# Designed miniproteins, single chains, continued (3), part 46

Each design is a single chain, and the fold is of that chain. pLDDT is the mean over its residues in the fold that is shown.

## One batch from the design tools (miniprotein)

Design m9511
Fold by ESMFold2-Fast:
Order: C-alpha cells, then structure tokens, then sequence
Structure m9511 (fold): chain A 60 residues (1-60)
C-alpha cells in the first residue's frame, strides 16, 4: 500500500519543483531521493514535488 506521511510544520516552496506544505497535510511518499529530500504527492491537491524529509513524519 502507499507510504503515508504527515507534515509536522509548514514549508514554503523555494523552487518550482518543490511542494509547499501546511502542518497537518497528508502526503504519499513516492521516492526517498536522499536523506534530506523526498518526492511526495499531496492527498489534498494531487500535486507532486520535493519536500524536506525533516518536515515529515511517516504514519503508515
């Protein structure tokens, strides 16, 4: 099944490939790019982008 994570804090997108987060957003983890950045899909918007791994907590 999908690996889900919750945003633990807000994150403003800095690059066009980044995804902005609001605390409490639920995200599907698509790829662990490296230790610092993960590729995710927003369950709220369906948008895909890169986010800091430190701002996510895995819940599934």
Amino acid sequence: GPVLAVATEDFPALLPTDLSLKKGDILEILRYVNENWWEVRSLKTGEVGYVPASKLEIIS
Scores: mean pLDDT 88

Design m9512
Fold by ESMFold2-Fast:
Structure m9512 (fold): chain A 113 residues (1-113)
Amino acid sequence: PPVSAELTEQLLRAAREGRHELVPELLLQGADVNAKDSEGRTPLHLAAENGHVGVARLLLDFGADVNAKDNEGRTPLDIARENGHEKLAEVLEEYAANPEKKEELKKEILESL
């Protein structure tokens, strides 16, 4: 089915608000995990700004681009560090350093089905 602008707007809001239970529901309904707001910020940028570790992990598991840059050239890692979210910065740094972890996690999910 076609992805609606409303569904994507709900994902950006859920990421900003830390609604970790709603994030997988919206993504499974076809929301764009790498959608950008008017400032070039993805859901992962918004989770990073607000320190929502659980939401950030879910977004990364669904294929969020950890290296996405907003209109100011900031990555989610830059935003997490600037806002003092140390644990979230560690998570983002680990995903950025190990792209192979994406494939390993995909395999683990596939083997649990």
Scores: mean pLDDT 79

Design m9513
Fold by ESMFold2-Fast:
Structure m9513 (fold): chain A 87 residues (1-87)
Amino acid sequence: PTPEELREDAIEDLEAALELAKENGADEEAIKALEEAIKAAKEGDLEKAIEYARKGALLLIKSEAPATVATGAALLAIAAVINLEWA
């Protein structure tokens, strides 16, 4: 994959994680972290995007959302982190 494709894939994964988090009642701090990660990735600030995606993933694991959904959203955020690190 190209760096551009990796960034696009990461944004898609983060947006999917955000949608799952919002639909399933994740903590507002987790939602905000994912929103900041998406914004940073779209702005080309990959370092900030990685930092917020990692924070979002950690907060999702500790979220009030059902454990399986929180884990799924966290895994999507981690996949995005991997893609952004190799972008």
Scores: mean pLDDT 79

Design m9514
Fold by ESMFold2-Fast:
Structure m9514 (fold): chain A 150 residues (1-150)
Amino acid sequence: MSVTIEIPGVGTVTFELDPEDPHVIKITVTTSDSLVNPGTYEAELTIPEGATPETGEFELRFLTDAETPFKTVKAGEVVTFRPSDIPFIAPAMQPLVKKLSGAARLIVGVVSAILGTGAGGAAATVLEALTTENLAEVAAVDALLERAAA
């Protein structure tokens, strides 16, 4: 089962439940040519059993290298984050992100992690897209997360 979200000015993000591990969500981010690092980036998000988007501690494993002017990520690297504390988003944006639903907050965190802190404006653009255009897709990601946590 897969859910794709279009983020204007950034590209697309696809969430897909792993057919071999129901607690793993494969994430594919395809960026537009207008971004600093256009391309396709892949990661795996491990969902702890019984986790919610609000309370879970999630592990994001990068499957592809991501090179930015401000951050280098190598394939095989793991970052851990909680929806209450997304380390890849500027401190000034944290209060705005915390007002989002758990799924929307997780999407902002994942996209920001994959594109790196140097993808200027990406987090703000993702935030706008999730609050105005992608409500049904955000709800579908939430249902995917609930299934991965079961």
Scores: mean pLDDT 69

Design m9515
Fold by ESMFold2-Fast:
Structure m9515 (fold): chain A 154 residues (1-154)
Amino acid sequence: NPADEALGELVRAALEGASPEVRLEALRRWFEASVSPEVAEAIAEILDIGKEKGVDAIAVVAAETEEKALELNRKIAEALRKGDFERAIELAEENSLNKLVVEIARILYKKGYKVTILAVPARTQEELDLVTRLGYLGVPSPEMLREALQEIFK
């Protein structure tokens, strides 16, 4: 199953501390295999704008439905075209299920990192658990994650 294979590669890359480029490529392959073409296109636009704007970290959040994921990603892409990283985080905070990932993104933003977010529909409890526990932050460094977790668990 291409989606299961891509998810396995993403999990392995995250756990092994692979380079940001390898983790981002694994994340892209998982999206292409696991979401609708419309959601994949909206995610690709966020990734392209993020690369152009030089983002340091990409957070992945779960949305309740595919329609909500598509709407949220379109609004995030619009905010990013304007360079409004804070608005992208606010949109995810208002419209996502896994609040911990959004809180990590907000802390990274407050520390001066350029952070963007993208949304995927939560198809299963297992996918939601994976996003919540492993944190699909596409290009975070161990130092970025350590600093964010210290602020959350004060």
Scores: mean pLDDT 73

Design m9516
Fold by ESMFold2-Fast:
Structure m9516 (fold): chain A 78 residues (1-78)
Amino acid sequence: KIFEEAKEIGKKVYELLKNGKPITDPELQELVKEAEKILNDPDTKKVAERLKNSPDKERDYKIVAVKIALDIYKKEKE
């Protein structure tokens, strides 16, 4: 399920960020590639489109995928 995959990726990203790694870290970039697959899922397309419309968003699916994965993980955590 897309939410399960996003949660796993978001959890790993959150863990790396907690340890003080920047978003551009090589390990984070590898997780970005995984998150891209989530954005290619039909169910997540609308979410990606909404985030893409954000003024400070690059629109690259890589960054958007990471943001979506992290957001989903945080939502579940809170």
Scores: mean pLDDT 60

Design m9517
Fold by ESMFold2-Fast:
Structure m9517 (fold): chain A 103 residues (1-103)
Amino acid sequence: EELNDELIEAVLRGDYKKVKELIEKGADVNYRDPFGRTPLHWLVRAGRGDIEVVELLLKEGADVTAKDKNGQTPLDLASRGGGAKDAEFLKKLIEKYGKHHHH
């Protein structure tokens, strides 16, 4: 989907405003590419600590437990790809937005 491809490109650039616009237009924040990777996987894999974009994706329902075709979560990719700082921030954001509410 063109809209979902544009979302991945905006995430890779750290373009918060464009990411937000694309989500508002119906882009799937949990869209999986041919590698099974979501936008969040690509953001953390890029080794860029754009915390505002990470936080936006998590607020919009990004699945932090999603595994790509290699069995890697976004946190796994952040920890290995020179993004050790991003892994620490991602853990804090998961604690803030990843609460299980069972009603």
Scores: mean pLDDT 73

Design m9518
Fold by ESMFold2-Fast:
Order: C-alpha cells, then structure tokens, then sequence
Structure m9518 (fold): chain A 65 residues (1-65)
C-alpha cells in the first residue's frame, strides 16, 4: 500500500496507558498513518514496526508543508 502519512519524531517520552496506545521514547521516529481526532494519531514505530495511538502533543512541531 502507498504511504499517505508523514514521519514525526517523539518530542517527549510517552507511556501507553491502554493496549491501543503506542509507547514512545523521546527521539523515536514514527510514521503517522492517519489523524484519528484532534488530539490523537495512528502511528507506526519505525524502530519496532508496532502500530498504535499517539497523542499529537507527544510529537514534534507540525510539518511546515
């Protein structure tokens, strides 16, 4: 399937609170697959390949394009 998302870097450590969420360490790269709502994205870890929900506030600044 074609990639439709963008790569983001975790700005802070994030600890998953549910099985649907993805834990991240500051500096980890993720592929954002889709916007779920105003606060959450569905993302894939580029290190592990795991997919889960990540808060947009845990990711770096919005892409400029």
Amino acid sequence: ASLVGYVAVAAVDFEAKTPEELSLKKGEQVLVLEDVDEEWVLARSLATGEVGLVPKSALGSAAPS
Scores: mean pLDDT 75

Design m9519
Fold by ESMFold2-Fast:
Structure m9519 (fold): chain A 58 residues (1-58)
Amino acid sequence: MILQAIEDYVAKTEDELSLKKGEIVEVLEIVDEDHLLVKSLKTGKEGLVPKKVVKEIN
């Protein structure tokens, strides 16, 4: 599943991924009700992001 960041996000912990608004990510795992494990298609980096900062585009 491909998602797009709807806002800039700054990682709060070492397990989280920072995103820029408009960045495209691939969902690797649904971790819990509020968090996704994603891979940035721009950087190839993986990490946790809040579901609220991303949306579906495809």
Scores: mean pLDDT 83

Design m9520
Fold by ESMFold2-Fast:
Structure m9520 (fold): chain A 59 residues (1-59)
Amino acid sequence: SLNQIVNQYIATKLRLIGLQFDLDQAKKKGDHEKVKQLEKEIEKLEKEIRKLEEELKKL
């Protein structure tokens, strides 16, 4: 349903914002291992958001 796609999109966008904040903090602290981990998770969520945006465009 439209509501399910919209809710998933919002939830995924909020999670991405949180990870972007965590990445900025990790970079400021010089935590290279955490930076690498967070960049991988962010890339995964960005791909998921792109798929959800394509689904929303078809509606």
Scores: mean pLDDT 87

Design m9521
Fold by ESMFold2-Fast:
Structure m9521 (fold): chain A 96 residues (1-96)
Amino acid sequence: APRTDEALREQIEKLDEVEQKDIEKIKQMLEEGKITEEEAELLLELIKKSKEKLKEALEKLIAGADEAEVEAEIKEFQKKLQEEFEKRLEEIRAKR
């Protein structure tokens, strides 16, 4: 569609908004004592990595990369990131 690039650019802008909301949630959980500073630092790192990969993927789509290939790469990256996140949180909690 002629406006696909505009939609993709809008998604890039929304990534910044989603990141900000996730950062606020982490700060709130830290204030409530639900997580430690070490857990908060890990969560912030994972949010940054996720955003960076999604932004890169969206920029590739704007440049004319294959949509199905980019979509598969994003899904695989997010799945692995979530798995590593759970493993790292468990490790931090075990070292209490």
Scores: mean pLDDT 77

Design m9522
Fold by ESMFold2-Fast:
Structure m9522 (fold): chain A 66 residues (1-66)
Amino acid sequence: TAALGALWRRARDARGLSQRELAELAGVSPATVSRFESGELTPSPEQALAIGGVVALPPEEFLAWR
């Protein structure tokens, strides 16, 4: 959980995203992203796929997604 959260934080930082921006793109609340990154909350498989999909997008596709 905490290790996955740290991975997502690094991926988000690499994309230049705030927690709010990642939350909007993944369809979750900013508080939920914060709790996932801190390890306080374990994401469901669906939430993990949504966040993972956003942070894995290449830069050109990411800029087109809102």
Scores: mean pLDDT 70

Design m9523
Fold by ESMFold2-Fast:
Structure m9523 (fold): chain A 152 residues (1-152)
Amino acid sequence: EERRRQLREAAETLEKELKDFKAHSDALVAGVERLDPELAGYVRLAADDLIKYMEKLIEVARLGAEDPEAARQKFDEIDPEKFAEGALNTVRLLVDVARKLPEVRPHALAAAQEIVEMTDAAARIAKILNPEKGELLRKTAEEMRALVDAAA
């Protein structure tokens, strides 16, 4: 019961953060496109990949509230290690965008901060389904937070 409640709460938090990230990433991509259309393409692809993973993770967390075994299997299928690498690389990209394009710096850093918050929520879901992967995502969120703080 308690773990099912935690999974529902983490899923709700992640859904809210994802909605905010989608809005901010759209604004960021529009801003970058006016300055560097090629770079905007890379930012959009990175954001789209992250959004798709988060949508799958929300489904897994909701499944876990009803069927924990099926949720563990699905969680492994969505490859949390590959997500961790992609999310960290996306934060590095956004920090680089903030450094190179002062006009979009606040939007790039806000989007990077939202990725940190989403990865932290993902770590809480992962901790319940697979504690080892939960620790990986928690450490990934800490590394991303350090990168964002250094760029601020």
Scores: mean pLDDT 86

Design m9524
Fold by ESMFold2-Fast:
Formats: structure tokens, C-alpha cells, sequence
Structure m9524 (fold): chain A 65 residues (1-65)
């Protein structure tokens, strides 16, 4: 799943796919997903950046448990 999301070239589609995948990600995928969300949060598109920041918070909460 995470590999398929990384293959998405459109940042908006990547953020959407990552958000949808969030509850289904295995614990092993969480660090890589967090890195991807951090990359997307640096987007010049404020909407994509904000969505990615929300995903980062969700991933960080799961990783801290």
C-alpha cells in the first residue's frame, strides 16, 4: 500500500491516498508514512500542506503508542 502511494506523482492524490490508508497501515509502515506526510506538508499548495499536516498528527499518535 505505501509503495503504491509513493508512486502517485500528483501530491493531492498522494495526500488523499495516504489519508485513506491511515487506519490500514501496519506499524512497520508508520515511520515511512510519516516521512511521506512530512514531504507532502512542504507543498507550495497550502491545502495539500494542511491536509498532510493532519495526516502527520494521526501517524505520530499511532507511532507513539
Amino acid sequence: MLEAIRAIKDPREAVEALREALPSLSPADLPAALDLAAELSQSEDLEISLEASVVQIGLAVRLSL
Scores: mean pLDDT 78

Design m9525
Fold by ESMFold2-Fast:
Structure m9525 (fold): chain A 160 residues (1-160)
Amino acid sequence: MPKKKVGILGLLVTAGDAAFRERLREVLEELTEHAVKLLEERGYEALVYNVEVEISPVATEEELREIAERVAKAIRELKEQGADGLLVILVVGAPTEEAAERVARLVESFILSLALQLNLPVEIATFRFAGRPPTEEEIEEAKRRIEEAVERLAEKLEAQ
């Protein structure tokens, strides 16, 4: 039987120095590997697409447009590769919680709108970090939220 395919969009959006960005990239890679394992254990084929965007400490409308364009390209390419559903792992690093929340909300809204237009079931797991790298406890909590997102996405795929 053909396996259903799940596109995993690993999206890193950062405002900060190279060390902060590198640490968040490592976290996104760990969360993406965890999601792949969970999906494969459920009998899905995982298709991974990674997008990294650097932003200023105050995200501009031009920077948000660049994020939207790169996200749209990634989602369309995953759909063209035969993705039956989409899991988005969104990691946002910013100097303040307010900046991280603003970026996350705008990106999530765009992803949901595009997924709806493409008739793609979607789940988004969002992780925000303000001015510091995540702790080991925060990473374990993030893995639990990935597990919950995978469960919700699987339910949506089974309903089709």
Scores: mean pLDDT 88

Design m9527
Fold by ESMFold2-Fast:
Structure m9527 (fold): chain A 69 residues (1-69)
Amino acid sequence: SAEEEQRKKEEARKRLEELEEEIKRLKEEIEELEKQPETQENIQRLIGAKLRLIGLEFEKELLEKWLAK
């Protein structure tokens, strides 16, 4: 129904706001990690953070495409 579709779009918009906040924090974390010495620990943290960022950016792109329909 149109009502169900509208509810799902509102939930997706809330998720987009949440994703935007997470992406912003994660980008700040990555910038700080990139300033640190290239130790094995820091490299592993940087890899993990960048992989997480890719996942969040992809989820955001899919939700934005769905909401634009």
Scores: mean pLDDT 84

Design m9528
Fold by ESMFold2-Fast:
Structure m9528 (fold): chain A 90 residues (1-90)
Amino acid sequence: MGDELLRAVIEGDVERVRELLAQGADVNAKDGLGRTPLHIAAAMGHLEIVRLLLEAGADVTAKDVNGLTPLDLARMHGHEEIAALLEEAL
């Protein structure tokens, strides 16, 4: 469950993410590594998807299996605008 949303985020498919969230997809669904859609969007630099997930109520404090938040992943991958947006949401 939530793997369709996670795949759409990995692919950077903004419209598919919007459709899945409108259909009630779990914005906080976790993969096998404890990563939420927000973790993946932040790591991959998908700024517009980060905005959609935050609007849908994504948990900015969620930690993956390594104890990393979406903000940690944005910083680690050099996505400064996403990091700033996530800091404002804390």
Scores: mean pLDDT 86

Design m9529
Fold by ESMFold2-Fast:
Structure m9529 (fold): chain A 93 residues (1-93)
Amino acid sequence: LGKELLEAAEAGDAKRVQELIAKGADVNAADEEGRTPLHLAAIEGRLDVIRVLLETPGTDVKAKDKEGRTALDLALEAGEEATAEILKKFVEE
């Protein structure tokens, strides 16, 4: 479930993300680099997946990867302006 959720988030498959969460997938599952579904969606600019994850109770919006970067940090580094704007609204300062 966790690995499938990470793959779906990176691919931008918002419906698959919703299905996996409904099946009990950990919304904060992390890969070998400490990247959550939110991190991977942010790097790839997957706006529909970002919306699903931010609307999911328990999503850790401020989770840090092994390099100390949040999803917002990664979106900014990747030049994903629209994704960064959405994430900023959910990060209080």
Scores: mean pLDDT 82

Design m9530
Fold by ESMFold2-Fast:
Structure m9530 (fold): chain A 113 residues (1-113)
Amino acid sequence: GPSPQRPLLNFDGATGLHFAAMVGNLELVREEIAAGADVNAKDSDGRTPLHYAAAMGHLEVVRLLLEAGADVNAADKEGRTPLDLAREAGHEEIVELLLEAGADENAVRVPQL
């Protein structure tokens, strides 16, 4: 069937998987992974798709990215991990999932709120 046109968003270095993870589009996340997207690709802020899924509260996207080999301890340019972003945003179920997946609590940097 015809593939839908991929939207361009205003993020430097971000991939289609970053955008799918940020908006919580579970089916698009699956399609991007199946198409060979790098689940650990970093944008201009040093963030992976997992950072955006965790920050935005998309639990099922976080689960899929972890199953696909996402680095649970990836740090952005500010030293923030997906766990740090989930905690800052108050997404407790995602915090629990990331800890179960091996996130290191002692490695996180908490920015001032």
Scores: mean pLDDT 78

Design m9531
Fold by ESMFold2-Fast:
Structure m9531 (fold): chain A 96 residues (1-96)
Amino acid sequence: KLLNLKSIVGLNAEEVKQLFKEFDKDGDGYLSFPEFKSLLEKYNPLGTELTDKQIELLFKQADADGDGRIDFSEFVSFLYGIPLEKAKELAKELGF
């Protein structure tokens, strides 16, 4: 379940957008597993060291459509624990 994401969930909408774009290194609008891992490792300061297995489980939870990539809507849904449909509306508002 949720492991030490409190620092991330304290961000406003613009900060979450900037965070996603920072780790979307190829600019394709998706986070790959290595990009997602880097994001969690950087923004999990209050947690124990996350194992690769724990990060894999979190990635699978965030990858709602199972395509092996996390789009911004899936990322927002994962961070805030909101339905994907609501996250898609927020993503549109933020230009994703």
Scores: mean pLDDT 69

Design m9532
Fold by ESMFold2-Fast:
Structure m9532 (fold): chain A 60 residues (1-60)
Amino acid sequence: GPMYAVALEDYTAKTEDELSFKKGDILEILEIPNSKWWLVKSLKTGKVGYVPSRYVKVIS
């Protein structure tokens, strides 16, 4: 089934491929290409982009 993460802090995208989010936002994990950057979908906005994994925590 789908994997989810919660944002631990606010993040502002630095490139068009990155996703901005706010602390507490729920993100669906789509792909984990490496340990540092994850491809996610914001459940709040429906937007898809890369996020730094250290800013998010996996939830059940």
Scores: mean pLDDT 87

Design m9533
Fold by ESMFold2-Fast:
Structure m9533 (fold): chain A 80 residues (1-80)
Amino acid sequence: SHPNLATSLNNLGAVYHSMGRYSEALPLYQRALDIRREALGPEHPDVATSLNNLGAVYRSMGRLEEALALYERALKIREK
């Protein structure tokens, strides 16, 4: 998996998220997270960024428990 592909997927997901198209944004952010986790390891700062982006979509969808779990995971990575 290539980190630059993850960045492109993340940027496309951000556009869909900004448009309120959460069903399209979600799989793009999930794929970006998976690529970054595989390429960089689960504790990398770029993985925390991907977790925050995915959490923001769940928050916008009103899925607050899923958003909370993703944000807490991202915070744990960044506090190291």
Scores: mean pLDDT 87

Design m9534
Fold by ESMFold2-Fast:
Structure m9534 (fold): chain A 67 residues (1-67)
Amino acid sequence: SNKKFGARVEALRRDMGLDQREVAEAAGLSQSTISNIERGRIRPTKEQLEKIARALGVPVSELLRGV
């Protein structure tokens, strides 16, 4: 679900000590996009999913763990 996915992104980001702006800059996405994904307001595209995984230094499968 979008909510479980968003919570997983937030958890991984917090574990790394990063704010939403830092993840957005590393992923090449807007901060509002990261915020909306973490809140479950938008469904990420496959391209956005891959960019976020790369920015967090994890495989896409780790972002989808427990979702």
Scores: mean pLDDT 84

Design m9535
Fold by ESMFold2-Fast:
Parts: C-alpha cells; structure tokens; sequence
Structure m9535 (fold): chain A 61 residues (1-61)
C-alpha cells in the first residue's frame, strides 16, 4: 500500500493545511497510513503532499 499509486474517484477540497486537495482522475502516491480513513499521499500532478480520504481513491491496476 505505501508506495502504491491510487486514482482519485472524485474531487476533494482540503479543509485544513494538512489535507491535500485533488481532482477526479488525479494520481496519488501513498506515503503513509495515518488510519483507516486517512492516508498521507503525494499528488503526481502537483507534487504536493497531504492527507487524503481513503474513500475518495481507488488502486491503479
């Protein structure tokens, strides 16, 4: 899971500075697992890092 690439299922707007905003279809690299609902990820589109909700992303095959 860490190091795996996930695709955004829908747009997400960050509510805190720790969260990462993304758009549907963006590719995200998982850097760490915070809990079952939040991962630390890096946007491959923008290069920015932050917390992403796990329900908003799917694994890329």
Amino acid sequence: MVGDIFRALKDFEAKTPEELSFKKGDLLEVLGVVDSKWWLAKSLTTGKEGLVPTDYVEPVE
Scores: mean pLDDT 81

Design m9536
Fold by ESMFold2-Fast:
Structure m9536 (fold): chain A 56 residues (1-56)
Amino acid sequence: REAVAVRDYTGTAPGELSIKKGEVLEVLEELPDGTWLAKTKDGREGWVPASYVELV
C-alpha cells in the first residue's frame, strides 16, 4: 500500500529505514506497536515509525 513520508526520519537501529519528507513508500507490514515495514522506490527496505508516514 502506498504511503508518503511526512517528515525526515533517520534510522539508527539495525533494520530501520532512513527516509526524507515527501518520499514515496510501499507499506509491506504494519505492527500493532506503530512500527511499519516500508520499501522505497530505489529498493531500500526497513522499519519506520507509522507517525512519520501517511497512507495515500
Scores: mean pLDDT 79

Design m9537
Fold by ESMFold2-Fast:
Structure m9537 (fold): chain A 63 residues (1-63)
Amino acid sequence: MEEERRALVAELNKITSEPIKKLTPEEQKEIDRLVEEFLAHLDAGDLEKAREILNKIKEIVNK
């Protein structure tokens, strides 16, 4: 569980540290919201939901 949690946080950091395409203010707000939800689910131990949210963030960033 701790290893999985650490891996998810590392992936998030990698995504947010990477130079990203120009985002609209709306897209940036959505990412900020999803990051908060991701962290809340990690704190609750809901790794599956955290992974789903991380995939949503990746979808927005990779557009």
Scores: mean pLDDT 74

Design m9538
Fold by ESMFold2-Fast:
Structure m9538 (fold): chain A 62 residues (1-62)
Amino acid sequence: PLQKLTELEKELLRAAAEGDAEKVKELLEKYKADKNAKNVAGLTPLDLAELMGHEEVVEILK
């Protein structure tokens, strides 16, 4: 797609994949990052957290 992810959205996707629950909360609450942003594979932060088994992050993103 022609749309590029912002730095906030890239950081949110990374934090979700890594299981960094505190970073995920900060990006959503303080910086208002879009939790529906998709990576190059079409995966959202929630999809990445579920795939990696990060239950705490999944709870935050539900």
Scores: mean pLDDT 78

Design m9539
Fold by ESMFold2-Fast:
Structure m9539 (fold): chain A 156 residues (1-156)
Amino acid sequence: AEAYNNLGNVYKLQGRLDEAVEAYQQALAIDPTFAEAANNLANALVALGHADEQEARIKKFLEENPNASPEVLAAAYNNLGNVLKAQGRLDEAEEAYKKALELKPDYAEAYNNLGNLLKAQGRLDEAEEAYKKALELKPDYAEAHHNLGVLLQARS
């Protein structure tokens, strides 16, 4: 699973989004609970202009699988938040990220995504707390460190 996710990341960096989608789908075929691969797949599909199709697929999954594990449901809600954010539907994206965190309170990636959303809304104190929470859960989270640093400099 991890090897396919890493391959997808390489394809994405090269602008090879169709091949990135295939690689992330292979990662999820091996491990359906692989939240990073699911997040990367959702983002790649949005980048290809498939935001509406991805939203419909995630919502259908949630409707058909209400008894899936909290980890699987949390990943689905986090992905829904990413798709909604990409569409500019910021309030709905916030609800989706918060649902993911209700299901999986230790979800560092969802806290970082929520922080990015709150920052986009000008809610800087709440964004700072979300980034700090992501770093408490994953101290080596480079993206969250960068995001918090930029935010703190802007407030100084």
Scores: mean pLDDT 84

Design m9540
Fold by ESMFold2-Fast:
Formats: structure tokens, sequence, C-alpha cells
Structure m9540 (fold): chain A 74 residues (1-74)
């Protein structure tokens, strides 16, 4: 699901500071982790960028960790 600005549920959870929701989304979609994290909204911002922009650094670090774990599988 994406909204009018191309934001996924991961973007919305990261922007809102909902770490629990971020974990649920990434843990329930292990095969889509890289795709979900790399998805940019209409402004070119990923969920990571929205987390940092809104001061949710724990979420940003969690996303970064999951991104590198997924990337190393290739």
Amino acid sequence: MVDEEGRTELHKAAEAGDLEKVKEILDSNPEKVLDLIQTADKNGETAYHLAVKNGHYEIAEYIKKKYYEALKKK
C-alpha cells in the first residue's frame, strides 16, 4: 500500500517513530526487505531518510542494519 506521495507503510511508520511497526513490516517480509528499504517516495526520500529527518534515530539505525544484512546476501 502506498499513499498519494508514494509512501509505503514503512515510510509512514518511520516518519511516525513507530519502531514496533517498522520491525513488524521488515520481519514479516524477509524476501522484500531490500526492496522496501530502497523504495523512495515522490520526493526521493526512503524510510531511512524520513526517520533521520524526524529524529527517530533508533529506527534509522534498525533500517540501516537490515539494509546491510539484506545486501550481503548477494
Scores: mean pLDDT 78

Design m9541
Fold by ESMFold2-Fast:
Structure m9541 (fold): chain A 55 residues (1-55)
Amino acid sequence: CLLPPETGPCRAEIPRYYYNAKTGKCETFIYGGCEGNANNFKTAEECMETCGGVV
């Protein structure tokens, strides 16, 4: 949940959500399709359920 949003080296433009510890909110970022980290969710709801309230 505290890892930075990681696009990875692939070039797909896949919208994902990550938890932004500075704002305490799940925000969108563009995921490249490979080699991301665990702070990468398909929905804002999944992101908030996993990481909401961590900071």
Scores: mean pLDDT 74

Design m9542
Fold by ESMFold2-Fast:
Structure m9542 (fold): chain A 73 residues (1-73)
Amino acid sequence: NLKVKRLGAAIKKLREEKGLTQEQLAKLAGLSQSHISQIESGRTSPSLQTLGKIAKALGVTLEYIAEVAKTVT
């Protein structure tokens, strides 16, 4: 699913721009590193609740993640 892959790529980009590892983002979001890895690779579509936790951990809005997802290929 291309939309899920773009969402994962957007989360990865924002995480890397903040200098966070997948483990660090997972800890901040209250998720497992495996879950973050699956989301960033596009293997798993996060629920809206999970996306909200990730957005909060990154210090951004869900709207901003969606905008970044439109720009990544």
Scores: mean pLDDT 85

